# Designs tried in a protein design run: designed miniproteins, single chains, continued (5). Part 26

Each design is a single chain, and the fold is of that chain. pLDDT is the mean over its residues in the fold that is shown.

## One batch from the design tools (miniprotein)

Design m16935
Fold by ESMFold2-Fast:
Structure m16935 (fold): chain A 57 residues (1-57)
Amino acid sequence: MSDEDIEKIRNKAKELGLTDEEIQELIDFLKSLNLTYDEALEIVEAFAENKKRREKL
């Protein structure tokens, strides 16, 4: 992923309600996996969706 893609993912994760700590952990994880932007975005959205479900309960 490019630095621009990483910044877009970070901004999207913030919109989805992730903390700065969770965002940094996810970005480091996604970088280690050599994923495309699209694949990385799907992982971030899935994590945020799961967190929102737990937070609303």
Scores: mean pLDDT 78

Design m16936
Fold by ESMFold2-Fast:
Structure m16936 (fold): chain A 64 residues (1-64)
Amino acid sequence: LEEVGRRARELAERYPEYADLIEKVVVAAILGDRETVERLLAKIEDEEVRREAEEIARMALEAA
């Protein structure tokens, strides 16, 4: 989870406009809430940001 937190912070720093969504996705993923993760990822309109957030969420879900 240390790596998940670091990657999420780095992504949020590069894309501050998505920082809140990225944080919510990571929290939902850590809690194992796949439905909330998918719903929040769909709100990220930037394809690159969404793909990176998906990778981070996958890592968090696999660690749960």
Scores: mean pLDDT 82

Design m16937
Fold by ESMFold2-Fast:
Structure m16937 (fold): chain A 90 residues (1-90)
Amino acid sequence: MAEQDIKDFERMKKVVEELKKRIEDLVAQGKLSPERGARAIKEADELVKKAEEHLKRYLETGNRDELSKAASYETAAALILIGEIVEAEL
């Protein structure tokens, strides 16, 4: 079961990386300011680091609350990036 949880985490991490690339593309196209793009990426990276720390604790302890926190931080990272993409495309 832990193997599936790791795969789910890595899949979401790939989604976050794809969203970061889309932010970079929007900045390159002049649709999003470089400062705003850099801030969104930095905040997402900090949230992913927190998610990785909670995943590590889950793997060490088996505590599913840590897994829930890991998923929540990854979701928060994705939502920050999605919010900037939606605003830039409107």
Scores: mean pLDDT 86

Design m16938
Fold by ESMFold2-Fast:
Structure m16938 (fold): chain A 51 residues (1-51)
Amino acid sequence: MKKITKEDYEKIKEALERGEPFVEVKDENGNTVTLPAEIAYELAKKAEIVE
């Protein structure tokens, strides 16, 4: 199962709440990627939240 950090999950939620179009998160290889906030949230819902 794909994993997401709690920090990145909170960033995604904050971006959506503020109406921000994009958010930066780390992918599974540890690279910082910029995603549409709505797409990032959909991925986060399907991922395991880790510390």
Scores: mean pLDDT 76

Design m16939
Fold by ESMFold2-Fast:
Structure m16939 (fold): chain A 98 residues (1-98)
Amino acid sequence: KKEYYYELGYLGGKLLMLKAILTSDYPLEEIIEEVKEIIEALTEELLELTGDKELAEAFKEGAYKGIEEGVELYKTNPEKLQKEIEELEKKIEELEKK
């Protein structure tokens, strides 16, 4: 289930990054650092819950990829952020049902 945690991380990391961009008045670099700190805390919790370093690493790798793509979307197509958030929320709900 390494692929599951990578996907969960990717969707969650991207969603968190986009929501933080829309709701925060901080500079982008500070928002990125705050989101990464949250992802690191979630990764530590996942490791504690599962005892599986490979699952925790997959989650973190996915989340960082999601952060990168979220930042890129903001820089290239900022008008699409709200729609992307709605799609990501739907995908996460579908993933959690599996």
Scores: mean pLDDT 85

Design m16940
Fold by ESMFold2-Fast:
Structure m16940 (fold): chain A 95 residues (1-95)
Amino acid sequence: MAERYAIAAEAQILVAEVYLDMGNYKEATEAVKGAVDNLERALDLGLPPDEWLIRQLERVIEIAEYVAKNGDEETKKLAEEVRKRAQDLLARATP
């Protein structure tokens, strides 16, 4: 069950990277928000925090930081929220 959320998160991160390359910052941010939601659910369901999971969280942070720098005011606020949530999950995933 936890693996289903992890797979969904990875797919959302890939979609976010495509939107980012296209300059669609709102859609990119919505995709990484979905990824954070799914990674949090995977951790809550007992998915072991491994190097793969840490890398996904780092990718989310990187995308969110880019959008926070380059997006419009509303999109920047959402990106900053997603970045903070991903950083909190990263801290939780690191023993």
Scores: mean pLDDT 85

Design m16941
Fold by ESMFold2-Fast:
Structure m16941 (fold): chain A 70 residues (1-70)
Amino acid sequence: KAEELLKKGEEYLEQGDYDKAIEYYTEAAKIGDPKIQSKAYLNLSEALYKQGNIEKSFGYLGLSIEYGTL
């Protein structure tokens, strides 16, 4: 389930494995409903920001806001 993918991504984020966190959050965004997609995009933004990919991070932050208002 998408919620389990979000949880796995969060576990990898806490471990500093940003590549794995991004992988799981990306899968959650693909299969989740708009509320899950919003959360996945927010978490993708955070993981990408921690990797130094600032431009892509802000892109996903924008998507999180858009999907969170649905």
Scores: mean pLDDT 81

Design m16942
Fold by ESMFold2-Fast:
Structure m16942 (fold): chain A 93 residues (1-93)
Amino acid sequence: MEEAAELVREAAEIVREAATAIANDPAASLEEKVTAGVAMITASVALLMVEKGEIREAIELVRRGARLLRELGRTEEAERALELVEEAERLLE
């Protein structure tokens, strides 16, 4: 469903933007920047999977990115992304 793809894209963009902010934060530790870099790559791959119509694969990648955001203390963005992909998964059933 096109609606599911839009929700997953929004969720992946939330993860990418939050992770990018941490990666570019001069106060962030090297460990936080590495974790943020992994979250950014994961979200970018999720966006590529959405483009390919691989929506279930994109959902799993967003869940991984959201988990990394939670570890980085970005709980609100992580929960928002998880809510969007949970709604998308329900639309696929």
Scores: mean pLDDT 87

Design m16944
Fold by ESMFold2-Fast:
Structure m16944 (fold): chain A 65 residues (1-65)
Amino acid sequence: SMADEELLKKAREEAERLGIDAEFELKDGTLYVTVKNASVTRYTAFAIRMIGIGYEYGRSVVIKE
C-alpha cells in the first residue's frame, strides 16, 4: 500500500539522517528493524524515531541487533 511505502521511505530516511545501518521489513502489521551499527546514543535516538513512525502509521515496531 502507499502508506506502507511512505512508512518505509520515512524509516529509511531517518536511518540515513542518523548514519544508522539498518534493514527494514514490514510483516503482518509490524515493522521489523535490524540495526547493524550504532553507538548507544544514536541507537536510542533512532529507536525513539522508529517508535514514533510506527505510532504515526499504526504499526507495531520491533527493533533488534
Scores: mean pLDDT 83

Design m16945
Fold by ESMFold2-Fast:
Structure m16945 (fold): chain A 94 residues (1-94)
Amino acid sequence: SPAPLSPEQQEVSRYVAEKLREIGDLVDELLEIIRKLKEGKMSLEEALEEVEKIAEELSKTNEKAKIYEALAELAERAGLDELAEALREKAKEA
């Protein structure tokens, strides 16, 4: 039977989930803007203004490296050492 996550693993998992949700919501907003632009429901000027707002929020969430490091630690604790190494390399590129 798989052992339950330790309190430390649960805290890391919760932090990672919260940060991934924040990034995911911003990506979903960007995709909706692209869809509205393609459907003619938004002008190019309006779309550029909204994209600039999303870009500003993404720059405020300059925690991409921390998210990859947290995922790497979780993967390592789960015994997924190759995935942990790959995620740490992604953190260096962020």
Scores: mean pLDDT 63

Design m16946
Fold by ESMFold2-Fast:
Structure m16946 (fold): chain A 98 residues (1-98)
Amino acid sequence: GEIPASIGNNVDLTELDLSNSNLSGEIPASLGNLFSLEKLDLSNNNLSGEIPASLGNLTSLEVLDLSNNNLSGEIPESLKNLENLKTLDLSGNNLTGE
């Protein structure tokens, strides 16, 4: 399956763990609407495409784990806005840049 764009409607979510779920397709930009999110774990799936810049809107985020997917492109500059981030794991992807 894929992550549905409608997941971005659950604005009161503080944690989203979809790791090891055989997910494919892209990370929907609508995840950037989850402004209360403190933990996002999408690791160990088959997710493709780029990390959406809208994830930089998750200013409450403390944990971001996108490891072991098929993500490509550059790490978005907007992730520097995640001032509360304590854990960042983007390993095991095809990411480029800094």
Scores: mean pLDDT 88

Design m16947
Fold by ESMFold2-Fast:
Structure m16947 (fold): chain A 98 residues (1-98)
Amino acid sequence: NELVNEGWEAFVAGDFDKAIELFEKAIEENPEDAEAWFNLGLAYLAKGDYEKAVEYFEKAIELDPENVLAWMNLAVAYEKLGKKEKAKEAIEKYKEVL
């Protein structure tokens, strides 16, 4: 997926706003692209928008529940929000799908 690849290049360069724009375009073209939703979550996590990171990791997991990294990063986002019980639940899921 060219948009996901371009978005990831922007992410690696530290341009999280550009990465978000490109991942949002990828989702517009294919709303079932679990990788695009996951990468959008990563970009928001990197920006410190933990509420949006949770939202987009949850969408990625809905489409691909075996995405081990999505469960792990969901736990990180919940920890950042102070939602310790939710973070523990995500860690237990991470262990189940690992």
Scores: mean pLDDT 88

Design m16948
Fold by ESMFold2-Fast:
Structure m16948 (fold): chain A 61 residues (1-61)
Amino acid sequence: MDEVLDYVSEVVSEAGRLVAEGRWEEALEHLEKAAKESDPEASEMLEKALGLVRRHAERRA
């Protein structure tokens, strides 16, 4: 069961790194793809992360 959390944490960390480098588009794409290919549980968590990253990208504009 912790496998899902580990996977989500890794994906989110990678997306955070991309955002820090100004690559928010790549970060959003990464999260979207991961959510689509993940288990329902991971997908829900990744969709929440996607929403947060999207909000940050919009605030930059």
Scores: mean pLDDT 76

Design m16949
Fold by ESMFold2-Fast:
Structure m16949 (fold): chain A 61 residues (1-61)
Amino acid sequence: MEEYERLYEEAGRALLAGDVERARELARKMQETGEELGYAEEARKRYEDLVAAADAVAQSA
């Protein structure tokens, strides 16, 4: 799996585990990697989606 796709998958797994801090860290690395590879717009959207999901998880009881 490409590093960009790997980081995206790992961020999603962190969210499923409820690890909000890890998910945010991985989302940041994914965005930086995506921008470096020329996927800046896609990486930004993925980052925004992951951050929104992390916020929702953090608000869950």
Scores: mean pLDDT 81

Design m16950
Fold by ESMFold2-Fast:
Structure m16950 (fold): chain A 86 residues (1-86)
Amino acid sequence: RRAEITELLEEILRILGVPEEEVPLLAEIATDRILADPEPFLDPETRLENLLRLLGVSMEHFNSLPPEKQEEIEERLARIQALLRA
């Protein structure tokens, strides 16, 4: 589960345009924080805002992405939520 969450976070960070060199470390840090306090990521209505806040990304930046990329992030976040509930 930890490895799967980290991989999904790496994919989200790449879609958000984070430099490849920073992706592995940021994904590990984000995974540690999510596993320490999963509650903010278990509500489908607030999980996106809570993830973006954790990653230091504004909702405005997210909304500026092409719709397909927004969908890809939300799909991966839904998968992370499913892994946290398992």
Scores: mean pLDDT 84

Design m16951
Fold by ESMFold2-Fast:
Structure m16951 (fold): chain A 88 residues (1-88)
Amino acid sequence: MAEVEELARQAQEALRQQVQTILDRLASPDQREAGYQAALDYLDRTIQALQDTVATTPEQQYIRDQVIAAARQLKAEIEAERAAWKAA
């Protein structure tokens, strides 16, 4: 379990890093809206791809479910960040 949890954590960290890379590349004031949308689109595609993946073991199922949960949490964080940016 601890090893599987660490693999899930590493996958979650990789997702956060890719989202941050997308946001950083589109960080200019005129592209920020597009940056948030690109990050959300990336997370939606990632969730769909994982849902379409067949997990044959309980460990694979656990990792898949944890990564999907992290992607959904990241979507909520990005949506909140976008709302805060628009309010400023």
Scores: mean pLDDT 81

Design m16952
Fold by ESMFold2-Fast:
Structure m16952 (fold): chain A 59 residues (1-59)
Amino acid sequence: AFRLSDEQLRELARLLGVPVSTLRELRRRNGGKLLPADLSRLTGLPPGVVRALLEGLAG
């Protein structure tokens, strides 16, 4: 689970090609965190690829 700032969330939305509002809703439902599995289901990308993107943005 990853806690991202709103700026990092906008960048993730741009990279994944999804609305930032969708990512904000997923973050809200998971107590302020994003789950790689939720993003994998949303985007069709493998969970490992999504996790690497989240780690790159958070670190």
Scores: mean pLDDT 81

Design m16953
Fold by ESMFold2-Fast:
Structure m16953 (fold): chain A 86 residues (1-86)
Amino acid sequence: SMMEQIEKEKEEVEKLVKEAEVTAESLRQLADKTGKEGLRLLAQAYYSAAQGMRAHAEKSSPEVAKIAEEYAEYFLKKAKEAEEEV
């Protein structure tokens, strides 16, 4: 059903968000130790997460695409914040 498809797409978005946040947490800890080098890796990870969300949005139902696009914008903002700390 359409509802089952939307639920699966939401679960995939939530999984990608969780994986991105876990990666970001590890790289934030690295940045606290290494400074600029860790911050550059953190920014790259957030840019990668944003690109992944955008790619997922292109293949999702309109309702899930909107959620994925909002997360893409969130991760782009986080990437910029990490770059501004360098």
Scores: mean pLDDT 86

Design m16954
Fold by ESMFold2-Fast:
Structure m16954 (fold): chain A 90 residues (1-90)
Amino acid sequence: MEEELLKLIESAINLVKELAEETDPFRRDVLRALLTMQLYLASKIARKEGKEEVAKLLDEARDVLFNSTDPKEAAEKAIKLLEEARKLLE
């Protein structure tokens, strides 16, 4: 289960990096939707496993990506939060 959580976080980091480089609005919307779903599932798994600190970092990353007006700043903040969550699982 922790291995699945780690893989979801690593996948989310890659999606954030792809989203930061994507200029096509349609592809950005698709990547954003996939990322939102993965972060939601990861935070639910983290809470189920008693990893509340990991869940909080995942929720913050989702909020930054959803509510930010600057895509580059949002991506940088989200990556830092996701890398912090990954470190807590290693």
Scores: mean pLDDT 80

Design m16955
Fold by ESMFold2-Fast:
Structure m16955 (fold): chain A 78 residues (1-78)
Amino acid sequence: IDWDEATAVIQEALANVLESKGDFEGAAEAYEIAARNYERSGQLEKAATFYDKAASLYEKAGNTEKAEQMRKKAEELR
């Protein structure tokens, strides 16, 4: 098992729970960690998708600076 990929899957599950509770900042952080772990495991397209998800949630949380950082990361991986 790729431990980076396993960690990403766990963080994705956590992000889904946090988002369902309305914790958009927490969900964004979990998706950001998942994206970084997918990037480390070489799954660049999946990492880009999760950076986009983190950006959307950071924007909903009012964290525009983090949202822009995540969008740039996603663009770099495509």
Scores: mean pLDDT 81

Design m16956
Fold by ESMFold2-Fast:
Structure m16956 (fold): chain A 55 residues (1-55)
Amino acid sequence: SSSLEQQYQDLQKKGQELSKQAGEASEKGDGERMRELSKQYGELKKKAQELKDKL
């Protein structure tokens, strides 16, 4: 249980970092980077939901 909670927290931290990077990419007009970060964020949210369902 503790390890699953830690994994969920780690995914939340990664989501925050991806959100920050997406903001930077948006400010720079880097559409390719924004697309890649959006895909990574989607995968992260899916993984976080799977872990949350096991908590």
Scores: mean pLDDT 80

Design m16957
Fold by ESMFold2-Fast:
Structure m16957 (fold): chain A 80 residues (1-80)
Amino acid sequence: AEEYLKKGIEAMKQGNYKEAADWFEKAADLYEKEGKYRQAAGMYFLAANAYLKSGDEEKAQKYIEKANELVRKAVEAEGG
């Protein structure tokens, strides 16, 4: 997961926003499969930001919604 985050950040620095979103989505999927919902949400927020920078507002909104759902799951798991 951390390796995919690093690749996503590198792609962002290069202006390769769609590639960055792909890496952040891969990191999010791994964190979600591990039950690390807060970390997965963080990755989906990064993917949403990358999509916004690429002009894909529809995908950005979808991933913001996904991230918010995962934040709720994390809070529930933490006894919130």
Scores: mean pLDDT 81

Design m16958
Fold by ESMFold2-Fast:
Structure m16958 (fold): chain A 67 residues (1-67)
Amino acid sequence: MEEQMRRAIEILRSTGSPAALRAAEAVEGKSPREAFYVLIAELIANATTMSKEDAAAMVEALNLIPV
């Protein structure tokens, strides 16, 4: 679903943090399935160092990706 992928990326970009912006760039142009796994990997890798705002944005983005 193109609309859901676009919204997920917009959520990540709206935080303005380096981690969320890198995640948005990493998923841009990928299929929903690829984007989902990329976001999960980013969330796991940064779970202990990520801000609450970044973590919330990534979880919200994950929930929008149609897998």
Scores: mean pLDDT 76

Design m16959
Fold by ESMFold2-Fast:
Structure m16959 (fold): chain A 73 residues (1-73)
Amino acid sequence: MEEIEKEAYERARKLLEEKIKQGIPITSDTIREIYDEVLKELEKKYGPLTPREKAVVRHAVAKAANDILNEKA
């Protein structure tokens, strides 16, 4: 659980920074796309995630987006 949360946060942060470097605005749609990508990457490494683990990933992605947007404001 802790490893999944930390890895989800770090992966989301890197993907968000890549989108910003490409000049892509961070919208709700962009955050959703990042969530889907992070989830797919984690399921390749750890296998199918439980609903609870998916909720942790969603929270970590949202936190990464909020942290980056607040740091850029």
Scores: mean pLDDT 81

Design m16960
Fold by ESMFold2-Fast:
Structure m16960 (fold): chain A 82 residues (1-82)
Amino acid sequence: MPVEVGIRIVLPSKEAAEEVLERLRALPDVLDLESVITKDGDKTVASVRALAADRAAAERVAEAARKLAREAGGEATVHIPG
């Protein structure tokens, strides 16, 4: 059954946030992705809701988000319900 993945990504710039979100949208395990980018002081925060086909796909999306955030000089916090 489809699983919703909540992701909060703190990044050094809006450009970094846009790059990470573009790469997340391109992932084969992402069926749908809603995002909001906000500014928090000198940091940029991307709040993401991604849909995956099942729990295994959701776990792959979570790991990809953490990796992409780290490569962009930021960090991701991920929540998978259930």
Scores: mean pLDDT 85

Design m16961
Fold by ESMFold2-Fast:
Structure m16961 (fold): chain A 70 residues (1-70)
Amino acid sequence: TLEEQLRSVIDEIEKLIEKIKDSYPEIAKELEKIKKELEEALRNRAPDEELFELLKKAAEAVGKAIQLLN
């Protein structure tokens, strides 16, 4: 479900923040903001359109963070 995808993305973001927060604090801060937006959307049962836009934003930020770890 879309809700399961959101939870999975939130978990991935949390793990990435832990890995990069000391080396890349600006990127970690951006990921933290996105994580909070996703958590709020999930809690408030936001419309699918809003969830989709947030997932796109999260995917881009996660992709950038993963590249920094390689």
Scores: mean pLDDT 81

Design m16962
Fold by ESMFold2-Fast:
Structure m16962 (fold): chain A 61 residues (1-61)
Amino acid sequence: MVEATDELNALFGEVFEWMRANPDASLEEWEAYVRRLARERGVSPEALELLLEAVRAVLEG
């Protein structure tokens, strides 16, 4: 099990808070938001991929 960092926890929180504030946002719009945050926070490519997979699962389920 990989331990979540403060940066990863903040990223998850910001993404879900942004989604709640922008319920009409398209998948492309929030993906762009997630990628921008990951770039600005310097998260690993693996963490970015995991984050994108998790939020896509939320939108599909």
Scores: mean pLDDT 71

Design m16963
Fold by ESMFold2-Fast:
Structure m16963 (fold): chain A 60 residues (1-60)
Amino acid sequence: GKEKLLAGAKKGLAAAKKLLAQGDNAGARTSAYHARVAAEEAGDEELKKEAEELYLQALP
């Protein structure tokens, strides 16, 4: 359900933030991408935007 999608989005977002802080840009992009998809499916535009911003910050 939507609650599981939101939990997945939040988990992916947290993972992306940790990986970005560690300099793992490739891992951060992958986690941010999955978080964006989950947030979009859950209808959470705020989480989606946060995931998109992390993805852009993790670009080479």
Scores: mean pLDDT 84

Design m16964
Fold by ESMFold2-Fast:
Structure m16964 (fold): chain A 75 residues (1-75)
Amino acid sequence: SREEEARRLADEITDEAIKLAKEYVKQGKKSRAAAVITAHVIDLVARGLFELGLDGETVNRLAREVIKRIEEALK
């Protein structure tokens, strides 16, 4: 289903963003970590809208959840 595809995309983007952001945080490069997170959220939005055909409201909710998961993982 589209919901399962959306969850898989969100999980993929979340895992990739956390892995890369943690590397920059470890190096004290907080602005680069923020840039990596931003780039991954943009990728999620673009792929959600254009590859999966999700509506803007659904993609916005998904992006908020992904951001929250990334923030929690970087504490």
Scores: mean pLDDT 88

Design m16965
Fold by ESMFold2-Fast:
Structure m16965 (fold): chain A 74 residues (1-74)
Amino acid sequence: SLEELLEKLRELDEAGDTQGLAEFLKEAIRNGMDLETLRELLEALREERLDRAYGVLGTFLKDLEEHGEEAVLG
């Protein structure tokens, strides 16, 4: 659920674990989370003030929209 995703992202953000945030979000994308759901998650991160997670996901969304999935996942 979005709530469970937010809880995990909050834990990583509060720990300052930028690498863990990147890995968690890449895994979500690899497991088929679509652009619409990722945009909804980005808005939720902004509202919750999870600035690190917001930055990581914002960068991934830009890369996905401009260059496709390979730009984020390799």
Scores: mean pLDDT 83

Design m16966
Fold by ESMFold2-Fast:
Formats: C-alpha cells, structure tokens, sequence
Structure m16966 (fold): chain A 62 residues (1-62)
C-alpha cells in the first residue's frame, strides 16, 4: 500500500526502489502527475534505472 511505502521511505529515503514502488502504486490509482514526481526522485537516486525512466515516460504521457 502507499502508506507502507511512505513508512519505508521515511526509514530509508535513499532507496530508489521504494520511490519507484510508490510511483507505480500512484499510476495504478490513476494519479500519473504524482507518480511522475516519485519516478523523477528514483532517477535522481539511481540514474541508470531503466524501469524508472520507462515509467516516467508512461506517467508523463498519461
């Protein structure tokens, strides 16, 4: 859930995978603008994350 991911991020804010997970959850809920912000955060932490880049493009196209 979003709440569980937010709690995990509070404990480990430098974990790009958690930001990516939060963005995916927001996309599934029809919230692409918010999802894009979290995908950008994931890319700031892990610039080579191809999944985050692809999901950001998907969120921005929605």
Amino acid sequence: SIEALEEAIAKNPDNARLWLGLGRELLLQGRPAEAAEYFRKALELDPDNEAARALLAEAEAA
Scores: mean pLDDT 83

Design m16967
Fold by ESMFold2-Fast:
Structure m16967 (fold): chain A 91 residues (1-91)
Amino acid sequence: SAVTVTVSAADVAVGEPLTVTGTASANAASVTVSVLNAAGELVAEKVVTPAADGSFTAVFTPKEAGTYTVIATATGADGSRAVATATATVT
């Protein structure tokens, strides 16, 4: 069965914690959370195991103002993948 994933990120001030939250389906084995800056450069990455209810959280502290893209990639035990994206504005 295909995995599913959702992701959300809040707008923050530079130097403040940027909290990424989401949910993954019950068959998701892991979620990789990748954060790209406005130039498309990878600035942070975490691999998390979703909780029993499918929820996950990752926290990053942006060092520069700009628009950040958050990518959550869920991988199922059967090898299926799902991707969700969110954006956060850092001022």
Scores: mean pLDDT 84

Design m16968
Fold by ESMFold2-Fast:
Structure m16968 (fold): chain A 61 residues (1-61)
Amino acid sequence: EEEERRQREIAEHQARIDELSKLADFYEKLAPVLGQEAIWKAAEAAVEMIHHVVGLNALRR
C-alpha cells in the first residue's frame, strides 16, 4: 500500500518535471525574440521544477 502510493507520487513528480523542463526550454528559445518576458517565464518553470525535485528526493530518501 505505502509502496504503491510512493511509486505513484514519484511518477507524478517525474511527469511534472518533464513537462516543466520542456516549458522552460520553450521560453528560453523565445528569449532572443521576447527578451526579459520569456526569461521570467522560463525562470518560473525552473522554480516549479525545483519544488518537484525536492519532493522526489524526500520520497526516495
Scores: mean pLDDT 78

Design m16969
Fold by ESMFold2-Fast:
Structure m16969 (fold): chain A 80 residues (1-80)
Amino acid sequence: SKKPVVIEFRDLSHLSNAEARELLIKELESQGYEVVHTDTAADFEATLERVKKIVEEYEPDLIVIARTSEGYVIVAAKRK
């Protein structure tokens, strides 16, 4: 059986999309992940559609979905 993708939700509603993306990339890289893709969406429904495409295209080990002041940031990562 294929290893399941882990999905984590974060509340970063005090940050912009750019600030949240930079914070999450630094955090994930410090934990031994390689960030393979980032995306943004205006609402949660659009976020779920983006996540489906990212899982199919990049086959990540981890996806972080963060709520921001501007919508949502999605970060896809693989374990090194």
Scores: mean pLDDT 87

Design m16971
Fold by ESMFold2-Fast:
Structure m16971 (fold): chain A 66 residues (1-66)
Amino acid sequence: ATNSESGVERLDENTSIGWTRRADGRVGVGLTVLDDDGKPLLSVTLPPAATEEEARAAARALAAAL
């Protein structure tokens, strides 16, 4: 299946988003930005969304604003 209870999307070499479906059906999502050595520069946990699409869209919008 292409959908899972959790996943990771790479936006670029240093930026990724991770999401996990919660027991209440909402999707928790986080954004991580790494430096060129793979060390965290920024890690943000966003408010949980109603759907995976909404969670991922919110994280992508935040990444685009950085």
Scores: mean pLDDT 78

